# Designs tried in a protein design run: designed miniproteins, single chains, continued (2). Part 93

Each design is a single chain, and the fold is of that chain. pLDDT is the mean over its residues in the fold that is shown.

## One batch from the design tools (miniprotein)

Design m7216
Fold by ESMFold2-Fast:
Structure m7216 (fold): chain A 80 residues (1-80)
Amino acid sequence: MKIDPAEVEATLYEAMAILAEKNKDWKTAGEFYLKAGEAYLKSGDREKAIEMFEKAIEAYRQSGDTEGAKKAEELLKKAK
């Protein structure tokens, strides 16, 4: 089995984001979804990266972090 360090890192960040989202810690969820998306892009999983960036945008908007949402939107545009 080929273990991609970036894919492992992405999976860990996604799990952390999901836990933060469950606790309604939207800013932390946005930060981890953003990191997960960047890690998925590094591993070549563009579709999963797009999903993570979309979730990061939603989480940042829920927290009122307009700068975080803007950063996630720019990364989403580059991933598409």
Scores: mean pLDDT 84

Design m7217
Fold by ESMFold2-Fast:
Structure m7217 (fold): chain A 55 residues (1-55)
Amino acid sequence: MDEVKEKLKEILEETGRKQLSFDEMKRVAQEFNLSLSEVAKEHLELLGMDYSEPK
């Protein structure tokens, strides 16, 4: 999953956005052959939010 996080960081840096769009997350999921929910979890972790685990 480290490669996914690296890709997400790259997109954020390139676009200057604070978070990825749904379409961008879907594209990353397709590139890494992952589910959208897995990419969304990695994205939430990058934002300092944990969907399933306590802080």
Scores: mean pLDDT 72

Design m7218
Fold by ESMFold2-Fast:
Structure m7218 (fold): chain A 80 residues (1-80)
Amino acid sequence: MSEAVLLGAQGGALILAAREALKYNAPDEELRRLVERLRELIAEMRELRARSTDPEMQAELDGEIRAAEEVIAELERRLA
């Protein structure tokens, strides 16, 4: 429970930071760091999902993973 809450909070903060960086045209190096941090977070969320037997927690993690993946796609489009 506490681990999922912490991962969700970290995800929300990173997504906000990424969208802010995109809005203010941050340097490519900063965008790449955000991509790497979001990928690490997604990996941790996927591990937690795999260990969970709670369908509600699995659905919440799936939603958070999807949101993070969408932001990564936005960052990668900027870096193309």
Scores: mean pLDDT 83

Design m7219
Fold by ESMFold2-Fast:
Structure m7219 (fold): chain A 65 residues (1-65)
Amino acid sequence: SRADLEREIASLERTIKRLKEEMEKVKNDPTLSEAEKQKILDELNTVIKDLEKRLAELRGQLAAA
């Protein structure tokens, strides 16, 4: 249903926002080396891109509903 899609979209948007906030924390973490930061940021970016692709798919389904 439209309501189920809207709830899933909202949940996914919250998850993406949380991961982006985690990236900012990693960037500002004085205990991490630049190499460690880059590795973690690359991993987080990969996950975020995958989730953003899923979000786009769900938004497409909602537009067609």
Scores: mean pLDDT 89

Design m7220
Fold by ESMFold2-Fast:
Structure m7220 (fold): chain A 64 residues (1-64)
Amino acid sequence: KVAEAIRLIQEAWAAYRAGDDESAKKKALEALKAVGKEPDKPIEELTPRQAIFQAADALGDALD
């Protein structure tokens, strides 16, 4: 669901800016699931920034 993914990506960025890396990763993973995608690596190997970028890329693909 595109609207849910957009909201989750925004929340992930907010958590990242607040220094909450765990919440940032969690929200990014939820955004990926909302567009029917999976991370390309285990979540433990991703930085919060990498997880957010993967979610944003997957959202872009879903909008095309």
Scores: mean pLDDT 78

Design m7221
Fold by ESMFold2-Fast:
Structure m7221 (fold): chain A 62 residues (1-62)
Amino acid sequence: AEIELEEAGGRWIGRARVGDKVVELAAATREEALRGLRNVAENPEHIEAAAEYGRLAAKWAR
């Protein structure tokens, strides 16, 4: 899987391409973002949950 990390305002945004889908999530640390993306890459069933979590995390972030 293609994994991409981006730093935004003290947070880390990770993206992973799994097949024809792109999963995005936000984490407090780069290590946490990598772990989340790795989990999604190994378990494609979590793609929907990860995408929704990323949106919610961004909305609820402080």
Scores: mean pLDDT 65

Design m7222
Fold by ESMFold2-Fast:
Structure m7222 (fold): chain A 100 residues (1-100)
Amino acid sequence: MLPPSLQELKKNDPELYEEAVELEMGAALVVSASKTDPALAARGEAQLRHQVRRLVERFGREKAERVVEVVLESLKQNPQVSEEELARIEAILREALEEA
């Protein structure tokens, strides 16, 4: 079942919902890979930064920020993501927003 913030995004802006799903999948890959494959994790982090930059370019900063917030709220509700892993992903996504 989708988290409430993702459900609202799917209802109100389906295109941003698809972007949020892709970004969340990328974040989950970084979390999963960070324990077993540091090279894959580093590549995943670079892909997350690229995805955020592309979001700002395509939709503007306000919509890109909304996608990032929705993804972070979804990850907070994921029992497989630790507080430390969430903090790391949040730092990556927020830094990418500021650089874009």
Scores: mean pLDDT 82

Design m7223
Fold by ESMFold2-Fast:
Structure m7223 (fold): chain A 99 residues (1-99)
Amino acid sequence: DVKKKIEKLKEAFDKALETEKGLDDAEVEELKPEVEFFEKYWKTNEELKKMANELLERHFKLVKEKVEEKLPSLSEEEKKKVEEELKEAEKILEELKKE
């Protein structure tokens, strides 16, 4: 049971992270059971905790790439704010990896 849910979560995470267009409403609804399972058990399951770290790393990379694509269309103030937010997110990821 748990292993099947972990496998589904890996597939859903990989699909979500590789989808640069974002998720539509149907995709979000399909992922709700997996997300709820993850939220409930990630603290007590070492495999889910590892998946959380991998998801956060890959999600950060994807967000950074999307932000860099949009940077030329942003104001100088927005660019500075976004760069600062990315640095803060990177620090949080490093803290999580150390745990």
Scores: mean pLDDT 62

Design m7224
Fold by ESMFold2-Fast:
Structure m7224 (fold): chain A 100 residues (1-100)
Amino acid sequence: SEIEKVAKEMIEELKKVADEYGIPKELRDQLIYAVEQLAKALEELIKNGYSKEEIDRVLEAGRKALDELISKLPPEAQEKVREIFDKGLEKMREIAKKKL
């Protein structure tokens, strides 16, 4: 799916930032898992015909969970990871809007 494609792109960018800034494996794995779970949740909502309001709620909850993980990263990595999430979540939102 298009959402799965965006999630995979985000994960590849996260891996590059993790390597560049020395993000601990445990935090890297948690970030990857959070992205995968968000993508899965959005796909299920779209398939079940849930409202735009429910999709926005899931995206907002996902953003807050990701911000919590970002706060635990090395300071130099925080901005780069935030940019990846900002771009990826916006793409996911646009895809979801087109499927409603």
Scores: mean pLDDT 82

Design m7225
Fold by ESMFold2-Fast:
Structure m7225 (fold): chain A 58 residues (1-58)
Amino acid sequence: MEAVQSAQESLKNGDVDGAVAIAQGLHTLQGQTDVARELLTQAAKAGSKKAQELLDQM
């Protein structure tokens, strides 16, 4: 839960790369794929090409 809040705060502050890193950790280390996908979708909408590439692989 705290990792999700941290990712959302990063997006809010314009730290899109930080949010993508947290989402990738949630997917890879914690198995929280649905939550990671939602965060990556928000990052991609903010202009992150890396987030879009990760979503395309999911």
Scores: mean pLDDT 78

Design m7226
Fold by ESMFold2-Fast:
Structure m7226 (fold): chain A 57 residues (1-57)
Amino acid sequence: AADLAELDRFSQLVADYVAGKLTREQVTEIFPPEEAERIERLVAAHRAGRDWARAQG
């Protein structure tokens, strides 16, 4: 139950970061460095997937 709420909040923050609504500095202020690194890796993976999809069109 608590873990699901945290995942939902995390997903929303990642979406905002990918959309450029949050800066890297804001992410590092909100989260400890280990979590910020995980978010950066997830965003990089999302961008790579989007770039791959665009190359198909």
Scores: mean pLDDT 69

Design m7227
Fold by ESMFold2-Fast:
Structure m7227 (fold): chain A 100 residues (1-100)
Amino acid sequence: MSPLEKLEKIVKEALEKLSEVLDEETFKEVKEKLERLVKNAREKNLTSASGLTAFGVNVKSIFDEAISKLDPNSEKAKKAKEIRDESSKKITELVMEAEK
């Protein structure tokens, strides 16, 4: 599986988990932003460690914006943060693979 295919899988899995946590409107915004980010990565043939790092930063920013709309003491906010952190870890592992 290519680095880009692995990225697309990470994003898809994160979106599936977020659909159970976020309100429909917020989820739609997150989905549209992440799908745009993936399309841009495909168009640029993103395979470099630096490019993957930038992708991870953008994904985190999109999640952080969505999480900021939730009650910070809610179970939903806790789950959204866990999904963000899991996705960030998987992208970091992909960056480490690209540096080899």
Scores: mean pLDDT 82

Design m7228
Fold by ESMFold2-Fast:
Structure m7228 (fold): chain A 94 residues (1-94)
Amino acid sequence: MVTYSERDVEPGTHTASWTIDGQTVTLSISSENATRVVSFQYYDAERDTYVLHLIVENEDGTYQVVRQDWRVRDDGSLELVSQETYTTTPDDPL
């Protein structure tokens, strides 16, 4: 199941936190032009990872995205498999 949250924000640093297998993961993003924050999590069964997105929508129509892919190890610990931070426009998929 996808966990989704959306909220109107002021410029500054924004955070979202998720619990994966009893452990808290927090993403943060900063934007001086932020108007809205979107956060969501889903499980990618093909890659066996929990995918976290924190997205800021800016006044100029650009989006700043932080994506992290997390795996639960056999011992129950979390492993960060990949992290991407990028800026995109409405012409590109989020």
Scores: mean pLDDT 79

Design m7229
Fold by ESMFold2-Fast:
Structure m7229 (fold): chain A 78 residues (1-78)
Amino acid sequence: MDEVAQAFRRVASAMLREAPPEQHPRVEAAIREAAARIAAGDYEGAVRVLEETARELGLDSPEVRRALEELRRAGRRA
């Protein structure tokens, strides 16, 4: 499996798990934008969208931070 796709799924899962239900539409919108950027080869843009959304919503758990770092590393190796 593509390492970028796996890392991206981990970020999406971690953010949705941490976010309260009322923030899910904002998280889902960021996930869709990041997925479109990954499909276009813009891995840095995808990470920025997810990091900015996590920051705005206060999603800063170790799980979210590790998943974002994993996605950043996978994108650099792609």
Scores: mean pLDDT 84

Design m7230
Fold by ESMFold2-Fast:
Structure m7230 (fold): chain A 66 residues (1-66)
Amino acid sequence: SKSAEEVRKEVEEAKEFMEKNRENFPLLSPAAQRQYEAALEELERLLGMSAEEQKKIFEERLAAGE
């Protein structure tokens, strides 16, 4: 199983990856733009949580196939 530190690092890396793809955002449909905004907002919320809370959410998503 991943440590809480590893989970936090992966969340940070995911956010950075999405931010690097901002240049393509204006080319997306309105629905796709909303999905990107929601995903970034969720990543920001996760980064604001404790490492323990992030690990729990990550494990829940893995169990759900997300």
Scores: mean pLDDT 69

Design m7231
Fold by ESMFold2-Fast:
Structure m7231 (fold): chain A 99 residues (1-99)
Amino acid sequence: NPEVEALMRELGLDEEEIETVRRWGKMAMLFQNLKEEDFNNALLSLLQGLLELIREGKMSPEEARAIVRELVERMRRGVELARERLREEQRFEDLEAIE
């Protein structure tokens, strides 16, 4: 989603961090039956809310970036656990979808 990716870059995320978020979304769709639209809307709401707090002077850009980076690291751990589960269950098509 170009809008979500643009907001992530505005908050100072690099391409690897953005790719981690994309992989987590695919994982959540596989394990939680999450719709792509619902995932993208949730990310847009979060990112827009953080940028609004920065614009209003209620949060520093550094604080907002730290919040998003903490979320990305939690997402990264979730994706790795999902990959191990898919390997154990021999679900190679699903594993390829989140690589």
Scores: mean pLDDT 80

Design m7232
Fold by ESMFold2-Fast:
Structure m7232 (fold): chain A 71 residues (1-71)
Amino acid sequence: MQEEIDEGVEAVELAMNKTAALHDPRESFTAEEEAKRLGLPKSTVTRALNRLLKEGYVERDENGRYRAKAP
């Protein structure tokens, strides 16, 4: 069930910006690897990746790996 989604918006947006800016479009990564890399909870990174996917900043492979898109 959905709840208020304005809490943690800045944290999610920061994770999105770091993920998109730091990864090359040719490089793929999982939410787990990114969470470890950024030192953030997997849930936070997963939310950021879902938002980036909808915005078109990343793509998700069949293996569950994400890839940043070039600007």
Scores: mean pLDDT 66

Design m7233
Fold by ESMFold2-Fast:
Formats: sequence, structure tokens, C-alpha cells
Structure m7233 (fold): chain A 110 residues (1-110)
Amino acid sequence: KKYEENIEKITARYPSLGPILRKALETEPLDIEIPEEVVEFAKSKGLYLEKVLTPEQVLIALGIAVREGNLSAVNNLLFYISLHPEYSVYLAKLSDEEIARLIRTGLEYK
């Protein structure tokens, strides 16, 4: 699928994302509805959030942005996580498999 090429492109630009993106391909997506605001943010350049995303929604948006090959959105989502230390604390409590599942949910969107 096209998103496999996008994973390699994103990994070349952000090597630190490589392991978790590859783990996401090994996991099954969550059976959840993704809010339209999360999709629109991930497909845009992601310069500003009109609404505060949950930590889980940020990871799903990251998966969507990777699927779309949207380097600007990936960069801005990573910046958003860095800007909110409470997100880093929350995400540190999740297993690598839980993080990978959220990203995989975004990758399999549409």
C-alpha cells in the first residue's frame, strides 16, 4: 500500500519514529470511530489545533499524517507532544503495543 512508502519516507526524515511505526504494522487497529477534527488536523499542515486533542487522538493523528505522507503534520504533532509535557508523562505509561495500536488505527483510516 502507499502508506508503506510513506513510512519509509517519514522514517528517513524522523529516524526515531522508525521502530514504533514498524511495530504499528505488526499490530491490529482499534475498532473505534475517529473524530473528523482529528482527521482534518492530520490531513492539514497541522499548524494549529482548533481543539485540544487527547494523547490517544494525537497518536491516531500521527498515523493518519504518516499515511498521507504529510511531513508538516508529522512535525507539528511531534512538536505538540513536546509542548505538552503531561502528554509525554501519559504516553510513558502506555506499552509500546498500545502506542503502536493507536498509530496503526490512524494508518488504516480510509
Scores: mean pLDDT 75

Design m7234
Fold by ESMFold2-Fast:
Structure m7234 (fold): chain A 89 residues (1-89)
Amino acid sequence: SLEEALREVQRRIMDLIEKMIKNNFKFSGKEIEKYNALLALEDVFRRQLRGEPLLDPSKTAEQVIEEAIKLAESVDPEFAKWLRELVER
């Protein structure tokens, strides 16, 4: 469900933030791109669940999701596969 997908994305965001704090605020370029992909998905899922319009009204939810997955795939194909499975369930 979208609610479960949102919770999983939010959990992964918190995991990355905790790792950043423990690592003296050091984020690799790959971790930044993964973080950005997760933030985009969190925003889309949260807005869909609340019946709110998207932040960018020129885009569909499907376009934002695909752009986020493509960003993740460029740095971590296994992570992108997990994201795709999450959004397709």
Scores: mean pLDDT 82

Design m7235
Fold by ESMFold2-Fast:
Structure m7235 (fold): chain A 63 residues (1-63)
Amino acid sequence: DEIKWIQETLIRLGLWDPEYHGPVDGVYNEGLKKSVILFQSLFGLEQDGVPDEATIAALKRYD
């Protein structure tokens, strides 16, 4: 599941806390959106919270 992979990658980067944002459940929610925005801001990407192709490509570097 792509969303679970995103959640796991953000945990490894320290941008997702399962205690605050919930478990790795494959659900795109407000907490995951905020963590994606933080990742996008760190990498100079558009900060829309959507895991688009550019965001996924950047995250794959940390898989």
Scores: mean pLDDT 76

Design m7236
Fold by ESMFold2-Fast:
Structure m7236 (fold): chain A 106 residues (1-106)
Amino acid sequence: SPSEAEKRAAMLAKMEAEIEAGAEELLETLDEEELLELAREALEAARELLADPSASADRLEALALGLRALALALEKRDTEEMKRMAEELRRAAEELRRAARERRAA
């Protein structure tokens, strides 16, 4: 049977693969202008969700995963605007993950 450490490693690998696959799909589907528009909408959604005390930890974690995938897609375009937006998305994702942990602990 897999050890607990092996199970955790498999779950982390799956989450990383989901972020990479999401970034790839975004890059294939959207141009640079559409990616920036989606990034602005995603940051607004993150702010609204963080301000909502009724939002579930699962919902916060799901949005954080999406923001991480979008940040990775923007980083691959390698412009100053894309890099700035990717940094903001990564900060928002970290705030969402922190809030999710706090809500699970309550």
Scores: mean pLDDT 83

Design m7237
Fold by ESMFold2-Fast:
Structure m7237 (fold): chain A 100 residues (1-100)
Amino acid sequence: MDRGFRRKVARTFIEKDPRLSPELKEKILKLLDFGEASTDPEVRAATDLVIDNLAADPRADFSKLPEAVRTLLEAYRQAFGEEAKEDVEELAKYFGVTLE
């Protein structure tokens, strides 16, 4: 499975997940789009790991990659500042990671 196919699968699982509100789906997809567009190789690598995990398990157990999630969320917070604060907190809760 190539990277493009895994990204499509991950996005589809998020879009079709009945447990997620439309607002949370939009925030997750925006976070992934941000990470994929990053010029930072560490942020892109972290995004690839998150996408691979989502594509492998639509229920998303991120307990084994908390550092990848933190890298992506911290980059997102840095890029968007205060406007992203509540979104980052909600995303951290979804991924089950602490940013403190």
Scores: mean pLDDT 76

Design m7238
Fold by ESMFold2-Fast:
Structure m7238 (fold): chain A 59 residues (1-59)
Amino acid sequence: ADALIGRLAERELGVRVSREQLETAVRLAKEGASPREIAEATGLSVEQASRIREAVLGA
């Protein structure tokens, strides 16, 4: 989990997103949540949530 979260922080959003937000977003993406649902749960934008979801799911 830590290695994936570290890579997402560096490549997608850099240091501007907290580790806790990334961990929650990754979990929700794996559970099949939409970008909107991830954004609402984490406080991230829909665009940020969508990028994290795409990175996690490979789609």
Scores: mean pLDDT 71

Design m7239
Fold by ESMFold2-Fast:
Structure m7239 (fold): chain A 59 residues (1-59)
Amino acid sequence: SKEQLQQQLQELQKQADQIVEEMKAKYDAGQLTQEELEQAKQQIQQLQNQIGQLHQQIS
């Protein structure tokens, strides 16, 4: 159902937001490494791709 897809979208968005917040905190603390940044970018991109696919299915 559209409700289930919407819940999945919210979950994926929360995961992406959490990663961004963690990266910002590390950046502000001067502790963010290039490796961590690269890994975070890959995870966010994967989540955004999944969000995009769910949006296409809802539409």
Scores: mean pLDDT 83

Design m7240
Fold by ESMFold2-Fast:
Structure m7240 (fold): chain A 55 residues (1-55)
Amino acid sequence: SEDEEEVKKLESIPVEDLTLEELQHLSLLDHRVYIKENPESERKRRLEEVIKSLE
């Protein structure tokens, strides 16, 4: 999908060369792609979010 290709393109750029906007965009895209490819890990991420919201 377009999101998967965009994530791969952004990940090919060294972190030090990424702009703040590109880092935010990568984070959003990576989250969506990661959910699709790793449903088990998405459960863990949601659990971590709930724990953090209770702090």
Scores: mean pLDDT 63

Design m7241
Fold by ESMFold2-Fast:
Structure m7241 (fold): chain A 64 residues (1-64)
Amino acid sequence: MKEEKIEKFREKYGEELAEILVAAGLDPDFARETAENTIRILVNEGYTEEDIEAAVAGMRADVA
């Protein structure tokens, strides 16, 4: 069940999060890996979709 949520959120937010990390100066491959690991950690710790969306939005604001 958690793996299904991780996959769903990777599809929904992974690309956007990786894009934000690249804007922050990370290598694209490392950004993708970091985005995936971040989503996995958040889901495993019980954060909601709303929490993940807020975290992504916050990171976008920090790198803009």
Scores: mean pLDDT 78

Design m7242
Fold by ESMFold2-Fast:
Structure m7242 (fold): chain A 79 residues (1-79)
Amino acid sequence: MSEEVKKHLIEGIIAYENGDREKALEHFRKAKEIEPSLFEEAEKAYPDNERAVASAMFSEFVREIGEEELKKLIEEYKK
């Protein structure tokens, strides 16, 4: 996963936690534009459901980097 995709996924998670669901989807869409192949498995699991795909990708990202690292990154981006 590229640094640019990671940045958009982190900012998407932050936006979602702040209640800005549209901004979260915007960051999800930007990440998908940069590296569509990362989203193919989630899209197969949730065809025609962009919100479910975004949720699945955010969950996969959290699983890959770990909750402690995610908390650290979120704190850095909130400041």
Scores: mean pLDDT 75

Design m7243
Fold by ESMFold2-Fast:
Structure m7243 (fold): chain A 57 residues (1-57)
Amino acid sequence: GVAALQAALAANPLSAAARAAARETAAKLREIGDNIDKGLKAYKETGDKELLLKEMS
């Protein structure tokens, strides 16, 4: 059935490689997001736009 096919695709090396690549990309995006959040918090507290730009760079 469909569930058996989905399970086979999930165990496929191609699927495993895609999941690994997606996790690597997500980790990098998370780091960028954290830096942006720090900049936004600093800007909100001080009103200094240069602090926001520094964290976003």
Scores: mean pLDDT 68

Design m7244
Fold by ESMFold2-Fast:
Structure m7244 (fold): chain A 98 residues (1-98)
Amino acid sequence: SDRDLALARLRGMLDLLDVPAEEREELLALFERGTVEDLVRLVERLSELAEIPEEERERLLEMARRVRDDADLLRLVEALELAAGGKIIEAAVERALK
């Protein structure tokens, strides 16, 4: 399902970003509750962790406010994954060198 795929992608992104276990649990709880307020908080926290630029963050926040179904939720997670891509690559390179 789109929801299961979105959750799997979010979990993968959190792993690639080396998010600490406690913060990971909080972020996953925001996703699972899935209210507009929870999704806005999820975007804000991930934008800080992945150092997403303000302009991109504003677009992602608008997407979060417009989530109506699991397909919209999947599109939001995919957009977050793309926006975090530079930080994900950086973290992966640092891990490969150690």
Scores: mean pLDDT 84

Design m7245
Fold by ESMFold2-Fast:
Structure m7245 (fold): chain A 55 residues (1-55)
Amino acid sequence: MLYRTTAPVLTSDGSVIPKGSTLEVLEEVDENVVLARSLDTGQVGGVAKSFLEPV
């Protein structure tokens, strides 16, 4: 399922996923956090669902 970031997201490895990036959700970590891959950069990290909107 594809989502777009509504704000810059800091990943656990210190990388930043920019606002407006398209993410593919790989799995749900918990009710508020997903593991996602950026289709623009290839970065993988935990992202809060509150920073995501459906594409």
Scores: mean pLDDT 78

Design m7246
Fold by ESMFold2-Fast:
Structure m7246 (fold): chain A 72 residues (1-72)
Amino acid sequence: SVRDYALALAEAVELGDGDRLKTTLAEMIKQNLDPGAVIAELATLRQQGFVTKASENTAVVYLRMAYKEAGK
């Protein structure tokens, strides 16, 4: 789900797990997930206290970069 990927991205960022970050982004791109929906879900998770603002901001940067490189 969008929520599971948003949580996985934020967790990978907080742990500094670059391999998990790359794998999660690749799977999201392969599944044609809307990056806007993931960004919206990250904001919702931050408001609910599951994700920090710092992790949200960093996850959004990596998400945008990965999708741009994939031509999406």
Scores: mean pLDDT 88

Design m7247
Fold by ESMFold2-Fast:
Structure m7247 (fold): chain A 99 residues (1-99)
Amino acid sequence: GLEEAAKKGLERGLETLRRTGDARLGAATGTAVLGGESGLSAVDAARKLLEAAKKAGDEELAKGAEEGLRSAEKHKELTEEIGRKLREIGDEIQEELLG
């Protein structure tokens, strides 16, 4: 279930943080594991890892997870903006060809 995915993500994120000293890499690893186990989107998986890290009281991993969530949200916004612009270009080409 989602709680088990979050626990597994948290454990793998903490292991990576301990091994590397890199909270952002730890958070990215935990998010990838959580997402893979749960099927959640990158943004939703990042958010759940942040919640799990905060509940565990691991401030360093939580900080890395907050940075990771911001990156995932920005990537989603950029992907949606690119999609919108491509649709607008397609509509303009269609109008030029048919008008």
Scores: mean pLDDT 84

Design m7248
Fold by ESMFold2-Fast:
Structure m7248 (fold): chain A 92 residues (1-92)
Amino acid sequence: SIEELRKELDKNGDGELDDETLKLLAKVLGVEVPELTEEIKKYLNELLSTGYADPDNPIGQKIDKDKDGVLDEEEQKLLKEKLKELVEELKK
């Protein structure tokens, strides 16, 4: 599940991913972020913990194709696949 993959990436167990992990996550999602702002960090952590894609956020708009603020089955599958890729990279 997305929650289990998030826990694998959350090395310090504080419920939030660190900056390096968030940068890699944005990259594997194919989202170009010129810099990792606090707003983007908050958004990515909320997405991973709740599954809610903020429709007002450009990253959410990239992931949430129907723009309803909720990840559908296809979007959740894509996110899981990208998170699995990231977990594998970080284990090396």
Scores: mean pLDDT 65

Design m7249
Fold by ESMFold2-Fast:
Structure m7249 (fold): chain A 71 residues (1-71)
Amino acid sequence: AAAAQRELWQAIRDLVEASANKDKAGVDASIAKVREALTRLEAEDPGLAARLKPQVDAVIAQAKANVAGTA
């Protein structure tokens, strides 16, 4: 059960790193991985996924704003 959570945290780390580097292609790819990992976590533990979703959505929004320059 920890595998989906580890995958989500790894995807978030990749997203934050791509965002810090202003790598738009890397951010887009990492957002896809974060969404996939969250979907897997939701299938295994919907309660945990629901608790983490607002934070995940906030990180995605911030990363998109950082690379789009249109916050």
Scores: mean pLDDT 80

Design m7250
Fold by ESMFold2-Fast:
Structure m7250 (fold): chain A 60 residues (1-60)
Amino acid sequence: MEEELERLRREKADIDGRIAFLEEQKKTSPRKEDLDAVIATLRQEKAELDKRISELEKKM
């Protein structure tokens, strides 16, 4: 259980980092629409991870 939580938290941190990087790129990028689509996908993945982490933490 603890190893799964740590793994999910690392995946979430990786996604957060990618979102932050893409948000910065979007500020100066001519292709902001392409970046917005990728960011939206990553945000959905993050939301799913947040739900799973919350469920596991509450069951501890």
Scores: mean pLDDT 79

Design m7251
Fold by ESMFold2-Fast:
Structure m7251 (fold): chain A 68 residues (1-68)
Amino acid sequence: VSQEELDREVAEALAEIVLAITKKEIQRTSDPEEKRRIAEEGLAKIRSIPGVSDETVERARKELEELV
């Protein structure tokens, strides 16, 4: 496995962890404004991960929008 593939796998794993935490935080609140804030912050964190794919970011955005 190449170093580039390993770095990408780590980035994708971090993105999945951030997404899972963000989803749990959204599920813990009933306030629509708070849900939206959590979703926006979570997506921003995922976008800031070096090496994360555009496909992973877009999938995370769609999944978070479904929870708000």
Scores: mean pLDDT 81

